Designed miniproteins, single chains, continued (2). Designs and how they scored, part 101

Each design is a single chain, and the fold is of that chain. pLDDT is the mean over its residues in the fold that is shown.

## One batch from the design tools (miniprotein)

Design m7723
Fold by ESMFold2-Fast:
Parts: sequence; C-alpha cells; structure tokens
Structure m7723 (fold): chain A 66 residues (1-66)
Amino acid sequence: MSQELAGLAGKHAFREGKSPGETIRIANAVYDVEENGLSYKEAAKKYGLSQSTVRRYLKVAKEELE
C-alpha cells in the first residue's frame, strides 16, 4: 500500500540520520511515485531531492514489505 511504503521510507530515512523535514519530503516523494504515478525525476524535483534518494528509499521500503 502506498501509504505504508511512504511510512517505511520515512522510518528508514530517520534511522539514517536525515532531518525530520527531509524525512517527511522523502516519505511524500515515495507516496507520489506509488500512488500518483510520478516519475522519480518529477517526485525528486517536487520535493527538492535527488532521483537516487527517491529510488533508494522506495526500494528499501518495498524490500521491507517482502
């Protein structure tokens, strides 16, 4: 579920020492990719992140749901 993936991405970012603000932006970017069909580039641009950051946290969140 997109909300669950976003939550897991945020938890992982927080555990890696990202700020609360960056953690929220990462979670929202992951949600927009999964739920709203945004590309990694579009989500990264919207939330001021790199494409690699969005891709990495989405991958980790999906692996945690296995």
Scores: mean pLDDT 82

Design m7724
Fold by ESMFold2-Fast:
Structure m7724 (fold): chain A 55 residues (1-55)
Amino acid sequence: MPSKEELKEQIEFLEALGAPKEKIEELRKKLEAIESDEERLELLKEIGELGAKIV
């Protein structure tokens, strides 16, 4: 299970790759709201889907 720190690093990596600012802000908002492992997995999936569209 990825930590909040690992998820934050992945979001920052997507921002560095040129992901849309609006999507980065959305992901950061979700990261701050995460309270459960299920929400962490959902966010990880969204990060992966956005990364696949960029790369």
Scores: mean pLDDT 79

Design m7725
Fold by ESMFold2-Fast:
Structure m7725 (fold): chain A 75 residues (1-75)
Amino acid sequence: MEKDLEAEILLSLGRMAASVAKLSEDPEVQIELLERAIRLYEEALELAEDPELKKEIEEELRRVEEEKRRLEEEL
């Protein structure tokens, strides 16, 4: 339970980092913030024990990795 709560906090922090990335004017800064979101999601996934929470984190991680890949292709 405590690990799942910590994972939820990390998921929330990752979502905030991803949101801030979208507000940035600099593509390199956007990529850096998305990389921070990825690290937070990876840590959340390591801590998460609830299967449904793991799926949610994996879906968020996949979206951010795809967004970062798209930015890198355009840069």
Scores: mean pLDDT 83

Design m7726
Fold by ESMFold2-Fast:
Structure m7726 (fold): chain A 74 residues (1-74)
Amino acid sequence: MEEEKKKYLLNAATAIALRLFSEGRYDEAKELLSRVNKLIDEGKFDEAIELIERELQRYPSPVAKKYIEKAKKL
């Protein structure tokens, strides 16, 4: 279950990061991925979900939203 949750959180963050990369926002994309990876490594899954949900308000992504919903159900 934890491995699937990590996968869904990383997929959600990656979907947002790819949007940021496509818009030339490379530093923001790298920072988001770094912060999410750190929270996952520390087992802080709820904080990772909160971070991604906050970024979704600024950068909507249907793909990231679906992955967050899957992570929250695990």
Scores: mean pLDDT 84

Design m7727
Fold by ESMFold2-Fast:
Structure m7727 (fold): chain A 59 residues (1-59)
Amino acid sequence: VPVDPRKLAVLERIRELGESGTATVEQVRELAREMGLELSEEQLRYVAEALATNKPHKS
């Protein structure tokens, strides 16, 4: 399956922000806007919830 490099770059940045635990929906929206990617509000909420879920990176 063909992967979009723009989507990959956005996902990687989101992941890095997530590891800090400071990532917010606004930051995700800004990144998407910079990359020229349109995200639905549903997707934005999903990402926000995923970030707030408290993902353990220690283990």
Scores: mean pLDDT 64

Design m7728
Fold by ESMFold2-Fast:
Structure m7728 (fold): chain A 95 residues (1-95)
Amino acid sequence: GAMAEQARVDELIEKLKSDNPEERIKAAREALAHPSTEAQLRAVEAAMNDKDEKVRIEALELAARSTDPLVRRKAFEGADKLSPEARERVLEAYR
């Protein structure tokens, strides 16, 4: 049910606060694979504010490939905060 799905999504979002960048990338990938638009948008929001550009690039590139236009739009907002080279990679994933 919706309550159990929300709890699972909340667990994934908490993993995005891990000290390990590989764990944060894994959590972002799992959240972005979730069918819920809310889960995907929360993952993109968290990834956009990540201290590690590697985490930002990986999560935003995955979000740019989403079938949901709202998730793709949010990925573009995040791409504006990246280096020019990283931004190009995210934009290429959208195209």
Scores: mean pLDDT 76

Design m7729
Fold by ESMFold2-Fast:
Formats: sequence, structure tokens, C-alpha cells
Structure m7729 (fold): chain A 56 residues (1-56)
Amino acid sequence: VREPVLTPEQYRAAAEALPAALETIRKSFKERGEDVTPEQEAAIAALAARYRALAE
């Protein structure tokens, strides 16, 4: 790892936490009569996949 800020275990934990964070945001948006955009959901999914790759 060239950037020792996060360990592989921390990247894995972050990847697992991202879907839960999105669910919380989606619920908050729904309470306000708003929706998370497909682009925002895709970006979060891509970030989670990237973090999982960095965990290896």
C-alpha cells in the first residue's frame, strides 16, 4: 500500500458501510418528498466496489 492512511480492513468496512449510509440518505430524502438520483446511486456503488478492490 503506497498510501498508508487506511488498512485493507478499513477499506472493506467502508465498502460495507456505504450501502447502509445510502439507505439512510434515501429514507431522509423520501421523508422530504425527494429521491436519490440513479447517477448518485451508481456513484456510491462504484465507490463501494473500488474500496473492496483496495481491500485486496
Scores: mean pLDDT 73

Design m7730
Fold by ESMFold2-Fast:
Structure m7730 (fold): chain A 84 residues (1-84)
Amino acid sequence: AVSVDSIGDIYDGDTGVLITGQNLRTAAQSDITVYVNGQQQTIASIQPTDDPSQILANLATPVKKGDIVQVNVAGHWSPQRTVQ
């Protein structure tokens, strides 16, 4: 089963959202959604990392300091992460 455990540290001006969990790469890319302050964001690309428990979602629009980021993968929500 898919699980979403955490979002990595994210900073002002970043587009990359690092997602850590289980079986993330078995999810269809259409089932991966990113939310900033509760609003769904356009994802430009999704890439594997060298860690099999991670994927990197690259947003079309950069985040700003103080924004709250949350990810959904196949119905499973991450904890919230505040942009530093």
Scores: mean pLDDT 86

Design m7731
Fold by ESMFold2-Fast:
Structure m7731 (fold): chain A 64 residues (1-64)
Amino acid sequence: SRIDIVTQTYTVIHQVQVTAVNQNNSQGYQQGQNLGTQVVDNAHGDDSTIQQLYDQSQQLLSQL
């Protein structure tokens, strides 16, 4: 469902933010915040946009 993909995306973004804080990585933290804002802005958009944000969040997490 839409709520499920949005929730999963926020879970990954939270993992990004926690990881960035533990690394003292202000850029990583800011990138996580920006992705979170994009999820909010696109919450009523199409599912493909939320899926792209999920994929971007996973890629960012893997690069930290």
Scores: mean pLDDT 83

Design m7732
Fold by ESMFold2-Fast:
Structure m7732 (fold): chain A 82 residues (1-82)
Amino acid sequence: MTKVKATIVAELKDGKVYIIELEGDDEVLKVTVRDAETGEVVAEFEVETKDAKAAVERAIEAIKAGSGIVAKLLSYELEVEE
């Protein structure tokens, strides 16, 4: 069973910096978005997935490509435990 944890720090198109925390396994990927200044959770949702590692890697690539609401990727960290 592969477990993944990722932390992404990004500036969004609203001009604010957010911390996007991704944590999952072979069943569910949990996504938590926090305001970097306040630490407040501004969005939280779960995505059903059979491969959380591939899902996290795709999310990071989409963020790098400027897909959706991201203006600038500041940093990311990916941890995989098998």
Scores: mean pLDDT 74

Design m7733
Fold by ESMFold2-Fast:
Structure m7733 (fold): chain A 93 residues (1-93)
Amino acid sequence: SMAEEGLEAGARAAEAAAAGDGERALEGGRRAAELAGEGNVAGGMALGGGVATALGSGDPEAIRAAAEAARLMAESGREGAERGGRGGVEALE
C-alpha cells in the first residue's frame, strides 16, 4: 500500500508540475518521498526525486516528461501492488 500510495502521490505531483501548480507539485512530491522512505520503495524515491528535479530545472519538457512517466508508473505500480499485496496477505495468514 505504501508503494502504491507513493506512486500515486508522485503521479499527482508530476501532473501539478506540468500544469504549473508548483505548490501542489511540491506537496505531492513530499508525500511520495515520505512513503518511499517508510516502504523502502526505489520507484517512489525515483518519482519524487524526478519531479523535484524537473521543477527545479524550470524546463517545461522535463516537467511534462516527468508527469507522463509518473502517471504510467503509478498505473503499473498500482496493478502490481494490488497483486503483490494480495499474495503477501495470503502468505502472512
Scores: mean pLDDT 57

Design m7734
Fold by ESMFold2-Fast:
Structure m7734 (fold): chain A 68 residues (1-68)
Amino acid sequence: MGGQLVQQLSDTLNQLRQAVADGDDKKAEELKKKATELLTQVLGLSPEEAKKIVDSTVKIAEAEAKAK
């Protein structure tokens, strides 16, 4: 079901944001790869567009962590 993949994407992006906030660079890198794959599957995006979204998510999470 599309909804299950959307939930997995949401969970993966939330885990990525948390890993970035925690400074867990290794886990963040693994989650970036997984999120890129899920974005391509869920939204039908090119790998390039999916990577751009993941990179933006990481940058936002880093900015949020610094703003605390």
Scores: mean pLDDT 80

Design m7735
Fold by ESMFold2-Fast:
Structure m7735 (fold): chain A 85 residues (1-85)
Amino acid sequence: SMEERIRRLYAVGKAAIDSVALSKGDEEARNKALEELDRIYQEALETGDVEGALKRIRELAKKYGALEIFDAGLKVVERHEAERA
């Protein structure tokens, strides 16, 4: 479903940010990134805009230095979902 896709994008985004945060040690930057991720997630649930959510989460991950981890995580999730279809 659309809600499941948005939830997966949120989970992958959070995992990517948390992974980078562990090596950076910058709690303020991590909290700011997660607050923005939560805002994107809530707006996506209200609008149903999966593609907009993907774009915004990728831009957030890029700004935080987590884009490569986000893209790798998303590929794993998308491949796993394709195997279930």
Scores: mean pLDDT 81

Design m7736
Fold by ESMFold2-Fast:
Structure m7736 (fold): chain A 85 residues (1-85)
Amino acid sequence: KLEELLEEAERLARELEEAKAAGDRERQLEQAERLAELAEEFAKLGEYLLAATLLYAAAQVYKELGKEELAKELLKKAEEAYAKA
């Protein structure tokens, strides 16, 4: 199961880069939301470093999209997950 989640994370990261290259803001938002959801799954498995990494990536996307409050919230969650790693 963990390996499947890792493959999903890698796929979402690539799709996010493609969405950024295309300038597709809605697709970028959807990918960032999925990365944040996947981070919660990693946290449930005790994989806090992986969770922190995905939350940080999602937070950066939200910041670039002008979603400042949501980006700040995810960055805080990423820092909390990293502290537990």
Scores: mean pLDDT 83

Design m7737
Fold by ESMFold2-Fast:
Structure m7737 (fold): chain A 65 residues (1-65)
Amino acid sequence: ASAAAQARAAAVEAGLARAIADLIARGEATEKLKERMEKTVAASRNPGNSGGVPEFEAEDNLIKA
């Protein structure tokens, strides 16, 4: 049944997310896996930056002035 397959997929996703979080928390994760996760997190939140959109617009406004 599709409902059973959907529930199973959700359980697998939850298990995977929890496994990743547990590996990070324990610091036991494979160096490569942890490095990839850090890159993903850094890319999404960036080190203290919103993505540069305001900076891009600010510079464009300076040129127009």
Scores: mean pLDDT 61

Design m7738
Fold by ESMFold2-Fast:
Order: sequence, then C-alpha cells, then structure tokens
Structure m7738 (fold): chain A 109 residues (1-109)
Amino acid sequence: ENLKKGLERARELARAAGHPTLAEVADEMIKKGLPVLEAITKLVEAGVREGRLDLGLEMASIVVSEAFKEKLKNATPEEREQIMLEAVRILGEALKRAGLKLATPSEMG
C-alpha cells in the first residue's frame, strides 16, 4: 500500500537525518495502520516537539505524495488537479491539528 511506502520512506529520511525519535514515530504508524491525515498530523506534532519541524514537514510531504501516487498515475489532467488540491488540503489540516496555523496577513501584526 502507498501509505506504508510513504511511511517507510519517511522513516528512512529520519534515520538518514540522524533523528531516531522521528523514525520511531513513523515506524509506530506503519504498525498501527493509521489514516493519512492522522499519520501526517503525528509526524508534524513530533517534528514540533523535537525542534525539527523542517524534518517533520518533509516526512509528512513524502507520506502524502506516496499515498496519492497511485491516484495521480491513472488520473486525467483535470482529476490530477483535484487530487493535488486534496493532498494540499490534507497537509494544511494536519498543520492546524498540530497547532501550527499559517499566519494570515491580518494575524501577522
């Protein structure tokens, strides 16, 4: 399954970056079979806790990319746009759940 492949790639990235805790979070999610949104939310939350939001976001992006890879492979150009928009929305929702809000211009003061 593409979600498992994404989590395995995210785990590999975390290990290569010398971050065993984030690799363990990815491994736990592989074992539990969590949905994409919940899995990437936990990766972003772990990245925040470990002071490695950069790595957490990269791991989450890999998971989303791999999870949607099969849908994108067989999609028409119009369907591809909608699938990519869905992927971006899921990533945005994970950021909100992790307590990371994209600052709007009105909130940046």
Scores: mean pLDDT 77

Design m7739
Fold by ESMFold2-Fast:
Structure m7739 (fold): chain A 88 residues (1-88)
Amino acid sequence: MTLKEKALKAVDEAIEKGMTPEEFRELVRQLLDEAVAAGVSPEELREIVKTILSKLFDYADKLTPEERDRVLAAAHEIAQEASRRLAA
């Protein structure tokens, strides 16, 4: 399984379980740590993040306004965490 496939599966499971934005951020942090440890380039890390964000936006379109806001908040946190990883 590729890191992208693992990330997509983890995102699906987290959404299905109704994880909080904080729990979701920690999950993504672990996925980003694994990607960095595996020696992926900044470009590959960006592609992994893009895959996660695309999945979250797709899922948000199917949800109630309240759940959509929660998913979008998680997407924002993921983007910020990825930016920190790419800058550091």
Scores: mean pLDDT 73

Design m7741
Fold by ESMFold2-Fast:
Formats: sequence, structure tokens, C-alpha cells
Structure m7741 (fold): chain A 65 residues (1-65)
Amino acid sequence: GEEIKKKLLEKIGEILRIIGEIEDLREKLKTASGEEKKKLEEELEKLEKKLEELKKEMKELEKKL
């Protein structure tokens, strides 16, 4: 039981970190233009994909509780 709980807490921590990075990038995107905007949009897409992957992993761990 404790191992699953520890894994859930680790995933929650990683999800919160990525959400923070996404919001930071969104804030930067409000003032960005041209090449910089494209670069930030690419990074945002990568982080959003990673967040979806982590959410899926978290759901799988929750099913084992």
C-alpha cells in the first residue's frame, strides 16, 4: 500500500512542477513574437504532452488503490 502512495505523491509533485512550467511559458507567450513565440509554443506542446502522460500514469496507480 505505501509504495503506491509514495509513487502517487512523486507523480503529483512532477505534475505540479510541469503545470508551473506551462503557466510560466503561457505568461511569456503573451509578450513573445516571431521566432521566440514559435520556440515557446514548441516547448509548451512538449510539456502538455508530458503532463497528459503523467496524468495517465497517475490514473493507472489510482486503480491499484
Scores: mean pLDDT 83

Design m7742
Fold by ESMFold2-Fast:
Structure m7742 (fold): chain A 61 residues (1-61)
Amino acid sequence: SELEERVRELEEQIEEIEKEIEELKSLPETEENRKKIVTLESALGLLRAAIDFERELIERA
């Protein structure tokens, strides 16, 4: 279904962002790298909330 496809796409985005965060954490702790990590962690939180919302819609159907 369209909702299941959307959840899959969001899960793929989460995996990509988690990989970026891990790569940044392996780099020196510069101010720019810290800011990038915080930005990506914020995006990760929003994507997880979106997945929870979409999954709840599927479960209620």
Scores: mean pLDDT 81

Design m7743
Fold by ESMFold2-Fast:
Structure m7743 (fold): chain A 86 residues (1-86)
Amino acid sequence: SELQELIKKTDKILEKDPNNAEAYALRGGAYGLLGDFKKAEEDFAKALKLDPNNWRAYELMATPYRLMGETQKAEELLKTGMRLAR
């Protein structure tokens, strides 16, 4: 699947650059869409620790929450990401 391919690509990026916040955010999003929410949360936490202003992490986190029916939480995450993307 494209999500599994994205995980493999981000794994390769993180092998070369373990401080790449964007790669953690992308891999976390892919894990979340696959339903592996624990791995998604771990990767999002690493992304935000490396770059607290990583608006993409908030954007990618919102979709998993929306799929879980947490629509208000997803909206709050998107608003945070939009404020940081400046």
Scores: mean pLDDT 83

Design m7744
Fold by ESMFold2-Fast:
Structure m7744 (fold): chain A 61 residues (1-61)
Amino acid sequence: MGEDVLAGIEAARAGDYDAAIEHFRRALEQTDHPDAKRYLEAALANAEAAKASGTPFVLPR
């Protein structure tokens, strides 16, 4: 998995949703793989929801 994906997950778990969102956006720019794109889009949406509404961050499956 890419460095930005791992950094994004770590930032989100630490509650740094701004950093998580930035890392997931960078990872999306760097991947053409369909499964990776779906995962990263879900992770980005979860991080944005956690920031906007206080919903706990959950890893996509």
Scores: mean pLDDT 76

Design m7745
Fold by ESMFold2-Fast:
Parts: structure tokens; C-alpha cells; sequence
Structure m7745 (fold): chain A 69 residues (1-69)
């Protein structure tokens, strides 16, 4: 579970880096979803939420953000 959480954080960071480099133009909605996913993973790392559920929700938010590109 922790390894999957770290992999999701990396995927979110990679997409944010693409936005910063100008490879893609982020929509405000896509950025909001990525930030929400990142926040969920931070809560899971802090032990405030179930990591498995947080990973599932973050993965869904990441997919939704990718669709908005």
C-alpha cells in the first residue's frame, strides 16, 4: 500500500511538471483535481484516512484530470 501511494505521488508530480514545462495547458479544473488528489495522499501518509481508499480516490481524480487535458 505505501509503495502504491508513493507511485501515485510521483505520477501527480510528473503531470504537474508537464504543466510547468508547457507541454500541456492545464485547465483550472484539472489543476484542482490534481491538488485534491495530492492532499488525499498527504492525509493517508499522516494516518488520518485509510491509505487504500485514499489511493483509489486519488487515482480517480488523476484520471479525471488527465481527461480534462
Amino acid sequence: MKERLEELEKRIDELLDKYRSGEVTPSEEAMEKLLEASSLLELAKAGQVDPEKAIEEAERLLKEAEELI
Scores: mean pLDDT 77

Design m7746
Fold by ESMFold2-Fast:
Structure m7746 (fold): chain A 67 residues (1-67)
Amino acid sequence: MAERVLENGRREAERYLAEGKPGQARATLLSGEAMADVLRARELEKQGIETPVSRALREAEAGADAL
C-alpha cells in the first residue's frame, strides 16, 4: 500500500507538471511521501512488528484523545 500511495502521488505530480504547476506538483509529492510512511508503519503494526513511527503515531493519537 505505501508504494501505491507514492505512485499515486507521483502520477498526480506529473499531471501538475504537465499543466505547468511545479509548485503544486512538489507539494503533492511531499504529502504522498508522508502518507506512505504512515501507511507502511500501520501495515507493519498489523503484522505484530512495532517500528518507531508506528509507536510514535499510537502515542500521538492517545495524547490527542486525552486533550
Scores: mean pLDDT 62

Design m7747
Fold by ESMFold2-Fast:
Structure m7747 (fold): chain A 73 residues (1-73)
Amino acid sequence: MEELELEIGIALARMWVGLGNILASQGDYKGAAEAYRKAAELYREIAEKYGSEEAEELAREAEELAKEAAKKA
């Protein structure tokens, strides 16, 4: 069940990245930054709980996306 929890967590975080991408495409950089930060928090939590290198990398990517969106807001 730990594997299923990991998969669900990653999927949920990916949904937040997708929302951030949609908001950024609409010029809502503040909303995009908030969505990307939520994704980064979820990926970081997954990386810490499960030792997932994939989640660590995705957390770093989401953190950078949030930072870039915040600069444009």
Scores: mean pLDDT 83

Design m7748
Fold by ESMFold2-Fast:
Structure m7748 (fold): chain A 61 residues (1-61)
Amino acid sequence: SAVQELARKVGEILRKYERGEISREEANKKIRELLAEFGVEVPLDATEDEIERALLRLVLE
């Protein structure tokens, strides 16, 4: 499903961040861009918690 594909891509970005391959700011930017592609917009400086809430909204609504 589209939600599963989004979750997979978000997970890949977070994994790169945890490995130190990208900054927190870059990870948040990439995740925001992915969410926007699925019709969900979050601020440029969104935290992981804010991104998780946006993802949950997409799944539950």
Scores: mean pLDDT 71

Design m7749
Fold by ESMFold2-Fast:
Structure m7749 (fold): chain A 56 residues (1-56)
Amino acid sequence: SELEQKAVQLLAEAKQLRTMAETYFNGKSDEMKEQGKTLDKRAEQLEKEARELLEK
């Protein structure tokens, strides 16, 4: 279904953001750590959206 395909795409994007956040958390600056937190928050939001789509 279109909803299932959308959910898969959102989860794939979230996974990429999580991987990117990990590299930022390994950085030495507070700015890099803050960017990592922003990416993790966005990934969590996409994961939640995907779960809501799959529940329909």
Scores: mean pLDDT 82

Design m7750
Fold by ESMFold2-Fast:
Structure m7750 (fold): chain A 65 residues (1-65)
Amino acid sequence: MNIALDEKEILRAMADIYEGLGLVLEKQGKKDEAAEWFNEAARLYEQAGDTEHAKEVREKAEKLK
């Protein structure tokens, strides 16, 4: 797979943004929407090679359903 160093950093940054959006939606009581953003963040963390963080974010999404 063709994942360069800068690409991994970009994916991780995007995942951080998506996790942040999920947290904002969770605080607003929009749990279903928050879960969707957490799932997208987890996918991006996996692509960045951050499998541990991806698992944590997926668990947060599951708890909101």
Scores: mean pLDDT 80

Design m7751
Fold by ESMFold2-Fast:
Structure m7751 (fold): chain A 99 residues (1-99)
Amino acid sequence: SEKIVLLGLKIEIELKEPRSAEELKKLVLEAILNTPGSLGAAVLAEQLSPHHAEVLVLAFAKDEKAAEEIVKAVEEALKNDPRVESFKLTVVSRLELPA
């Protein structure tokens, strides 16, 4: 696909380690930015507490394949982090830029 994909990602995390929300937000952003074909990320909204993190991120992908790899990278990063008790990742929007 030659079309840039914009992903709206809602990420809700229950924290096993209290007050690790900022570090986990950074982990999510690094997972997006280090994915091949990622063009960038922006935090649209956040609600961070000692035991819960909710982050709404806009991720930019060069194509649909890169968009799929971004979602997978975020899921794998959170699944493998010992500070995470549980998480829910929701793709709330997916937009292809017009030709």
Scores: mean pLDDT 86

Design m7752
Fold by ESMFold2-Fast:
Structure m7752 (fold): chain A 58 residues (1-58)
Amino acid sequence: RDADQTALVQAVNKALEYFEKGDYEKARKILEEAGKKLGLSEETVEAVFKSVKEQAES
């Protein structure tokens, strides 16, 4: 499909690794960088971050 979706999924997986280790700032920065490169709004980036956090803490 479009490379943008694949790049976001890869960033989410990387952020999950850091979230699991308790590196919340690194996880957030990974998602923020991906969002900026993909042209996502800050609201979308925050929604993704919240989703990743919920998955990691479940």
Scores: mean pLDDT 76

Design m7753
Fold by ESMFold2-Fast:
Structure m7753 (fold): chain A 59 residues (1-59)
Amino acid sequence: MEELVEKIMELTGLSREEAERIARLLLEGRGSQAGTQLMLRYGVSPEEAEELVRLAESL
Protein backbone atom coordinates (compact mmCIF):
# COMPACT_ATOMS: atom_id res chain seq x y z
CA MET A 1 0.00 0.00 0.00
CA GLU A 2 2.56 2.65 1.09
CA GLU A 3 4.80 2.02 -1.96
CA LEU A 4 1.78 2.38 -4.27
CA VAL A 5 0.67 5.61 -2.53
CA GLU A 6 4.17 7.12 -2.81
CA LYS A 7 4.42 6.19 -6.50
CA ILE A 8 1.02 7.78 -7.25
CA MET A 9 2.10 10.98 -5.47
CA GLU A 10 5.37 11.06 -7.46
CA LEU A 11 3.65 10.57 -10.84
CA THR A 12 0.52 12.73 -10.31
CA GLY A 13 1.60 15.41 -7.81
CA LEU A 14 -1.50 14.70 -5.71
CA SER A 15 -1.59 14.95 -1.91
CA ARG A 16 -1.08 11.83 0.23
CA GLU A 17 -4.80 11.79 1.09
CA GLU A 18 -5.86 11.81 -2.59
CA ALA A 19 -3.13 9.29 -3.51
CA GLU A 20 -4.39 6.93 -0.77
CA ARG A 21 -7.94 7.19 -2.19
CA ILE A 22 -6.69 6.37 -5.71
CA ALA A 23 -4.54 3.51 -4.38
CA ARG A 24 -7.60 1.97 -2.69
CA LEU A 25 -9.67 2.28 -5.90
CA LEU A 26 -6.83 0.76 -7.93
CA LEU A 27 -6.58 -2.22 -5.55
CA GLU A 28 -10.39 -2.74 -5.61
CA GLY A 29 -10.89 -2.31 -9.37
CA ARG A 30 -9.71 -4.07 -12.49
CA GLY A 31 -6.12 -2.94 -12.96
CA SER A 32 -6.28 -2.15 -16.69
CA GLN A 33 -9.34 0.10 -16.28
CA ALA A 34 -7.82 1.92 -13.29
CA GLY A 35 -4.60 2.45 -15.26
CA THR A 36 -6.55 3.95 -18.18
CA GLN A 37 -8.29 6.37 -15.79
CA LEU A 38 -4.91 7.42 -14.35
CA MET A 39 -3.67 8.21 -17.87
CA LEU A 40 -6.83 10.06 -18.90
CA ARG A 41 -7.48 12.08 -15.71
CA TYR A 42 -3.99 12.60 -14.25
CA GLY A 43 -1.68 12.62 -17.27
CA VAL A 44 0.22 9.50 -16.23
CA SER A 45 2.11 7.90 -19.15
CA PRO A 46 1.02 4.43 -20.38
CA GLU A 47 4.26 2.92 -19.05
CA GLU A 48 3.85 4.57 -15.64
CA ALA A 49 0.18 3.52 -15.43
CA GLU A 50 1.18 -0.09 -16.23
CA GLU A 51 3.84 0.06 -13.47
CA LEU A 52 1.23 1.26 -10.93
CA VAL A 53 -1.20 -1.50 -11.98
CA ARG A 54 1.51 -4.18 -11.66
CA LEU A 55 2.52 -2.80 -8.24
CA ALA A 56 -1.11 -2.88 -7.03
CA GLU A 57 -1.56 -6.45 -8.34
CA SER A 58 1.60 -7.58 -6.49
CA LEU A 59 0.29 -6.30 -3.14
Scores: mean pLDDT 73

Design m7754
Fold by ESMFold2-Fast:
Formats: C-alpha cells, structure tokens, sequence
Structure m7754 (fold): chain A 78 residues (1-78)
C-alpha cells in the first residue's frame, strides 16, 4: 500500500469503531469507550500519514467528544 492508501485504511477502520461506539453508547458504555479509544488511535495514525486529511481531523474531534460523553454515561449508569 502507498502511504495514502494506508491512511485511507486507517480512516476506514476508525470510522467503523466510531460507528460501533455510537451503537454501544447507551447499552454498553464500557464497550463504547474501548471502541472510541481504538478509533482515536486509528485517526491519529491516519493523520500521521496524511496530516491534511480533513475527514480524519473531524473524526478525531468527534471521537474525543464522544469519549467524554461515554465516560459521563458510565459514571451515571453503572
């Protein structure tokens, strides 16, 4: 894979984990937190290969905000 293709793969995987986190958020906030941390790591890897990727920048910010929300849900609902 070229570096751009690798960045695209990391972005796609991050989007999958972000989607799973949204699915689990209310029912399994611990699972959502794990998925969000994986998404954040993958978005960061994508940005390391392509720092100008606006989709990865946006996804990283969204995942970080959702991580805070999932942690709040876990504190209240456990």
Amino acid sequence: LTPQEEADVYLALAEIYLTLAKKYMEKDPEGAIKSLRKAIELYRKALELDPSNTDAQRGLKEAEELLKKAEEILRKKK
Scores: mean pLDDT 84

Design m7755
Fold by ESMFold2-Fast:
Structure m7755 (fold): chain A 72 residues (1-72)
Amino acid sequence: MEEERKKLEEEIKEAEELAREYEELARRYEREAERAREEGDERLAILYDAEAGVYEIGRASSKLAAESLRKK
């Protein structure tokens, strides 16, 4: 059915877009962590590294979702 195909295409597109957004956020927090280290704020660097890690997990999860949907 066309409706099922459209829904699947939308879900794949949303998952791919979400993965790209999480990748950008992870990279931004990685840069902020590096800056904090350069400034001697090790605690802030650890917090930014943790935030980047959360977004990297989100990226991996969204990529897996998109791959799973593509293989249906």
Scores: mean pLDDT 82

Design m7756
Fold by ESMFold2-Fast:
Structure m7756 (fold): chain A 83 residues (1-83)
Amino acid sequence: VEERLKELERRAEEARRRAEAAIAAGDGEAALRALRELLRARAERLRLALESGVMSEEEALEEDRRALAELEPLFRALQEVLA
């Protein structure tokens, strides 16, 4: 479980880097695809952590809120690229 959580975290980080690179290049389609992958990886990680009991429901909600706050600059930049 811990190794799977670490794998999902790495995938999320890779997807974030791809999203940032695509935004910098002005590639809205690539940025959107990378952002979807990032969100999917994070959602699966939270679900797995909850199901395995390594994280409480309250802790998962707090982590999700922090993750969304961290993603806000990327969503804002993506909105500018797509406009």
Scores: mean pLDDT 79

Design m7757
Fold by ESMFold2-Fast:
Structure m7757 (fold): chain A 55 residues (1-55)
Amino acid sequence: MEEEIEKAREELRRALEQGDNTGVAKAAKRLMDLVGVDEASRIAQEAVEELRRQA
C-alpha cells in the first residue's frame, strides 16, 4: 500500500509540474481513495508548496 501512495504522490507532482489538470485530478482521486480526504489534502498541499519554493 505504501508503494501505491508514493506512486500517486509522484504522479501528482509530475502532473502539477507539467500543468496537466487531468493528471492532477486523477492522482488526487487516487490519493483520496488510498489515504482518505484529510491526508490526501495534506499531501497535495505539500506538493504545491514544494513547487512554489522551487519557482
Scores: mean pLDDT 77

Design m7758
Fold by ESMFold2-Fast:
Structure m7758 (fold): chain A 90 residues (1-90)
Amino acid sequence: MERLELEIELGMVEISVAVAKLTLERLKKKGNPSKEELEELIEFLEKTIERAKEVRRRAEEAGDEETAERAEEVIEEAERLKKEAEELLE
């Protein structure tokens, strides 16, 4: 049961990153994204990173290397998107 919950949580953070990526691309196409929209995206990404770190930690404790690696990919992508959003605030 715990393993299924971990797989579901991994899927949720993967979807969260995909949604954030699409949102950032939409904001970039807008040419002048609002500071508020960028700050909301950054906060969403920070929460997604923390959730993905928890998934990675639980996967490592369970010896699930595949889930841990996928969670690490989510963390790296979310951190990249967060940096891009922060650069647009400048």
Scores: mean pLDDT 85

Design m7759
Fold by ESMFold2-Fast:
Structure m7759 (fold): chain A 70 residues (1-70)
Amino acid sequence: SEAEELARRAAELEREGRLEEAARQYTEAGKLFDQQGQHAAALIAYSEALRLDPTNEEARAALGGRPARP
């Protein structure tokens, strides 16, 4: 899927040291995973974005606004 392709490209950018660009790609992957109802995958993608760029407001907002699911 496009979300999986974005996550893969983000991992490649991270390996190249392009952390801000990698964080942006993980954020876009997270949005697409959420649109597809793949909320666990979206959580992982947003978490990776924040790991690479803790100032990423979109990823932080997405994680902070998520409902708790036991």
Scores: mean pLDDT 80

Design m7760
Fold by ESMFold2-Fast:
Structure m7760 (fold): chain A 91 residues (1-91)
Amino acid sequence: SMEEKVNRFLALLGEVATEFARHGTAEQQRELRKILSDTLEELAAAIDAGASEEEIKKIMIEGLERVEKLAEEAGFEEMVERIRRLKKEIE
């Protein structure tokens, strides 16, 4: 279901935030907070507005792509693979 996809997306973002808090630089943590804030605000607004499943998926995928790039730059290879896997499952 879409609710299950959203819940898995939110859970992964929480795990990403934890990983960067433990092993990321202060600059990477600031960049991640901006990505998460922008993505979660857009997702919440779309859900509240009754956006289509396609629009909600697009927001989640774009958010995951931004997080993936930051994780790649940080060298978090296992996190990158988890992000890529979830992107494929949401598509």
Scores: mean pLDDT 90

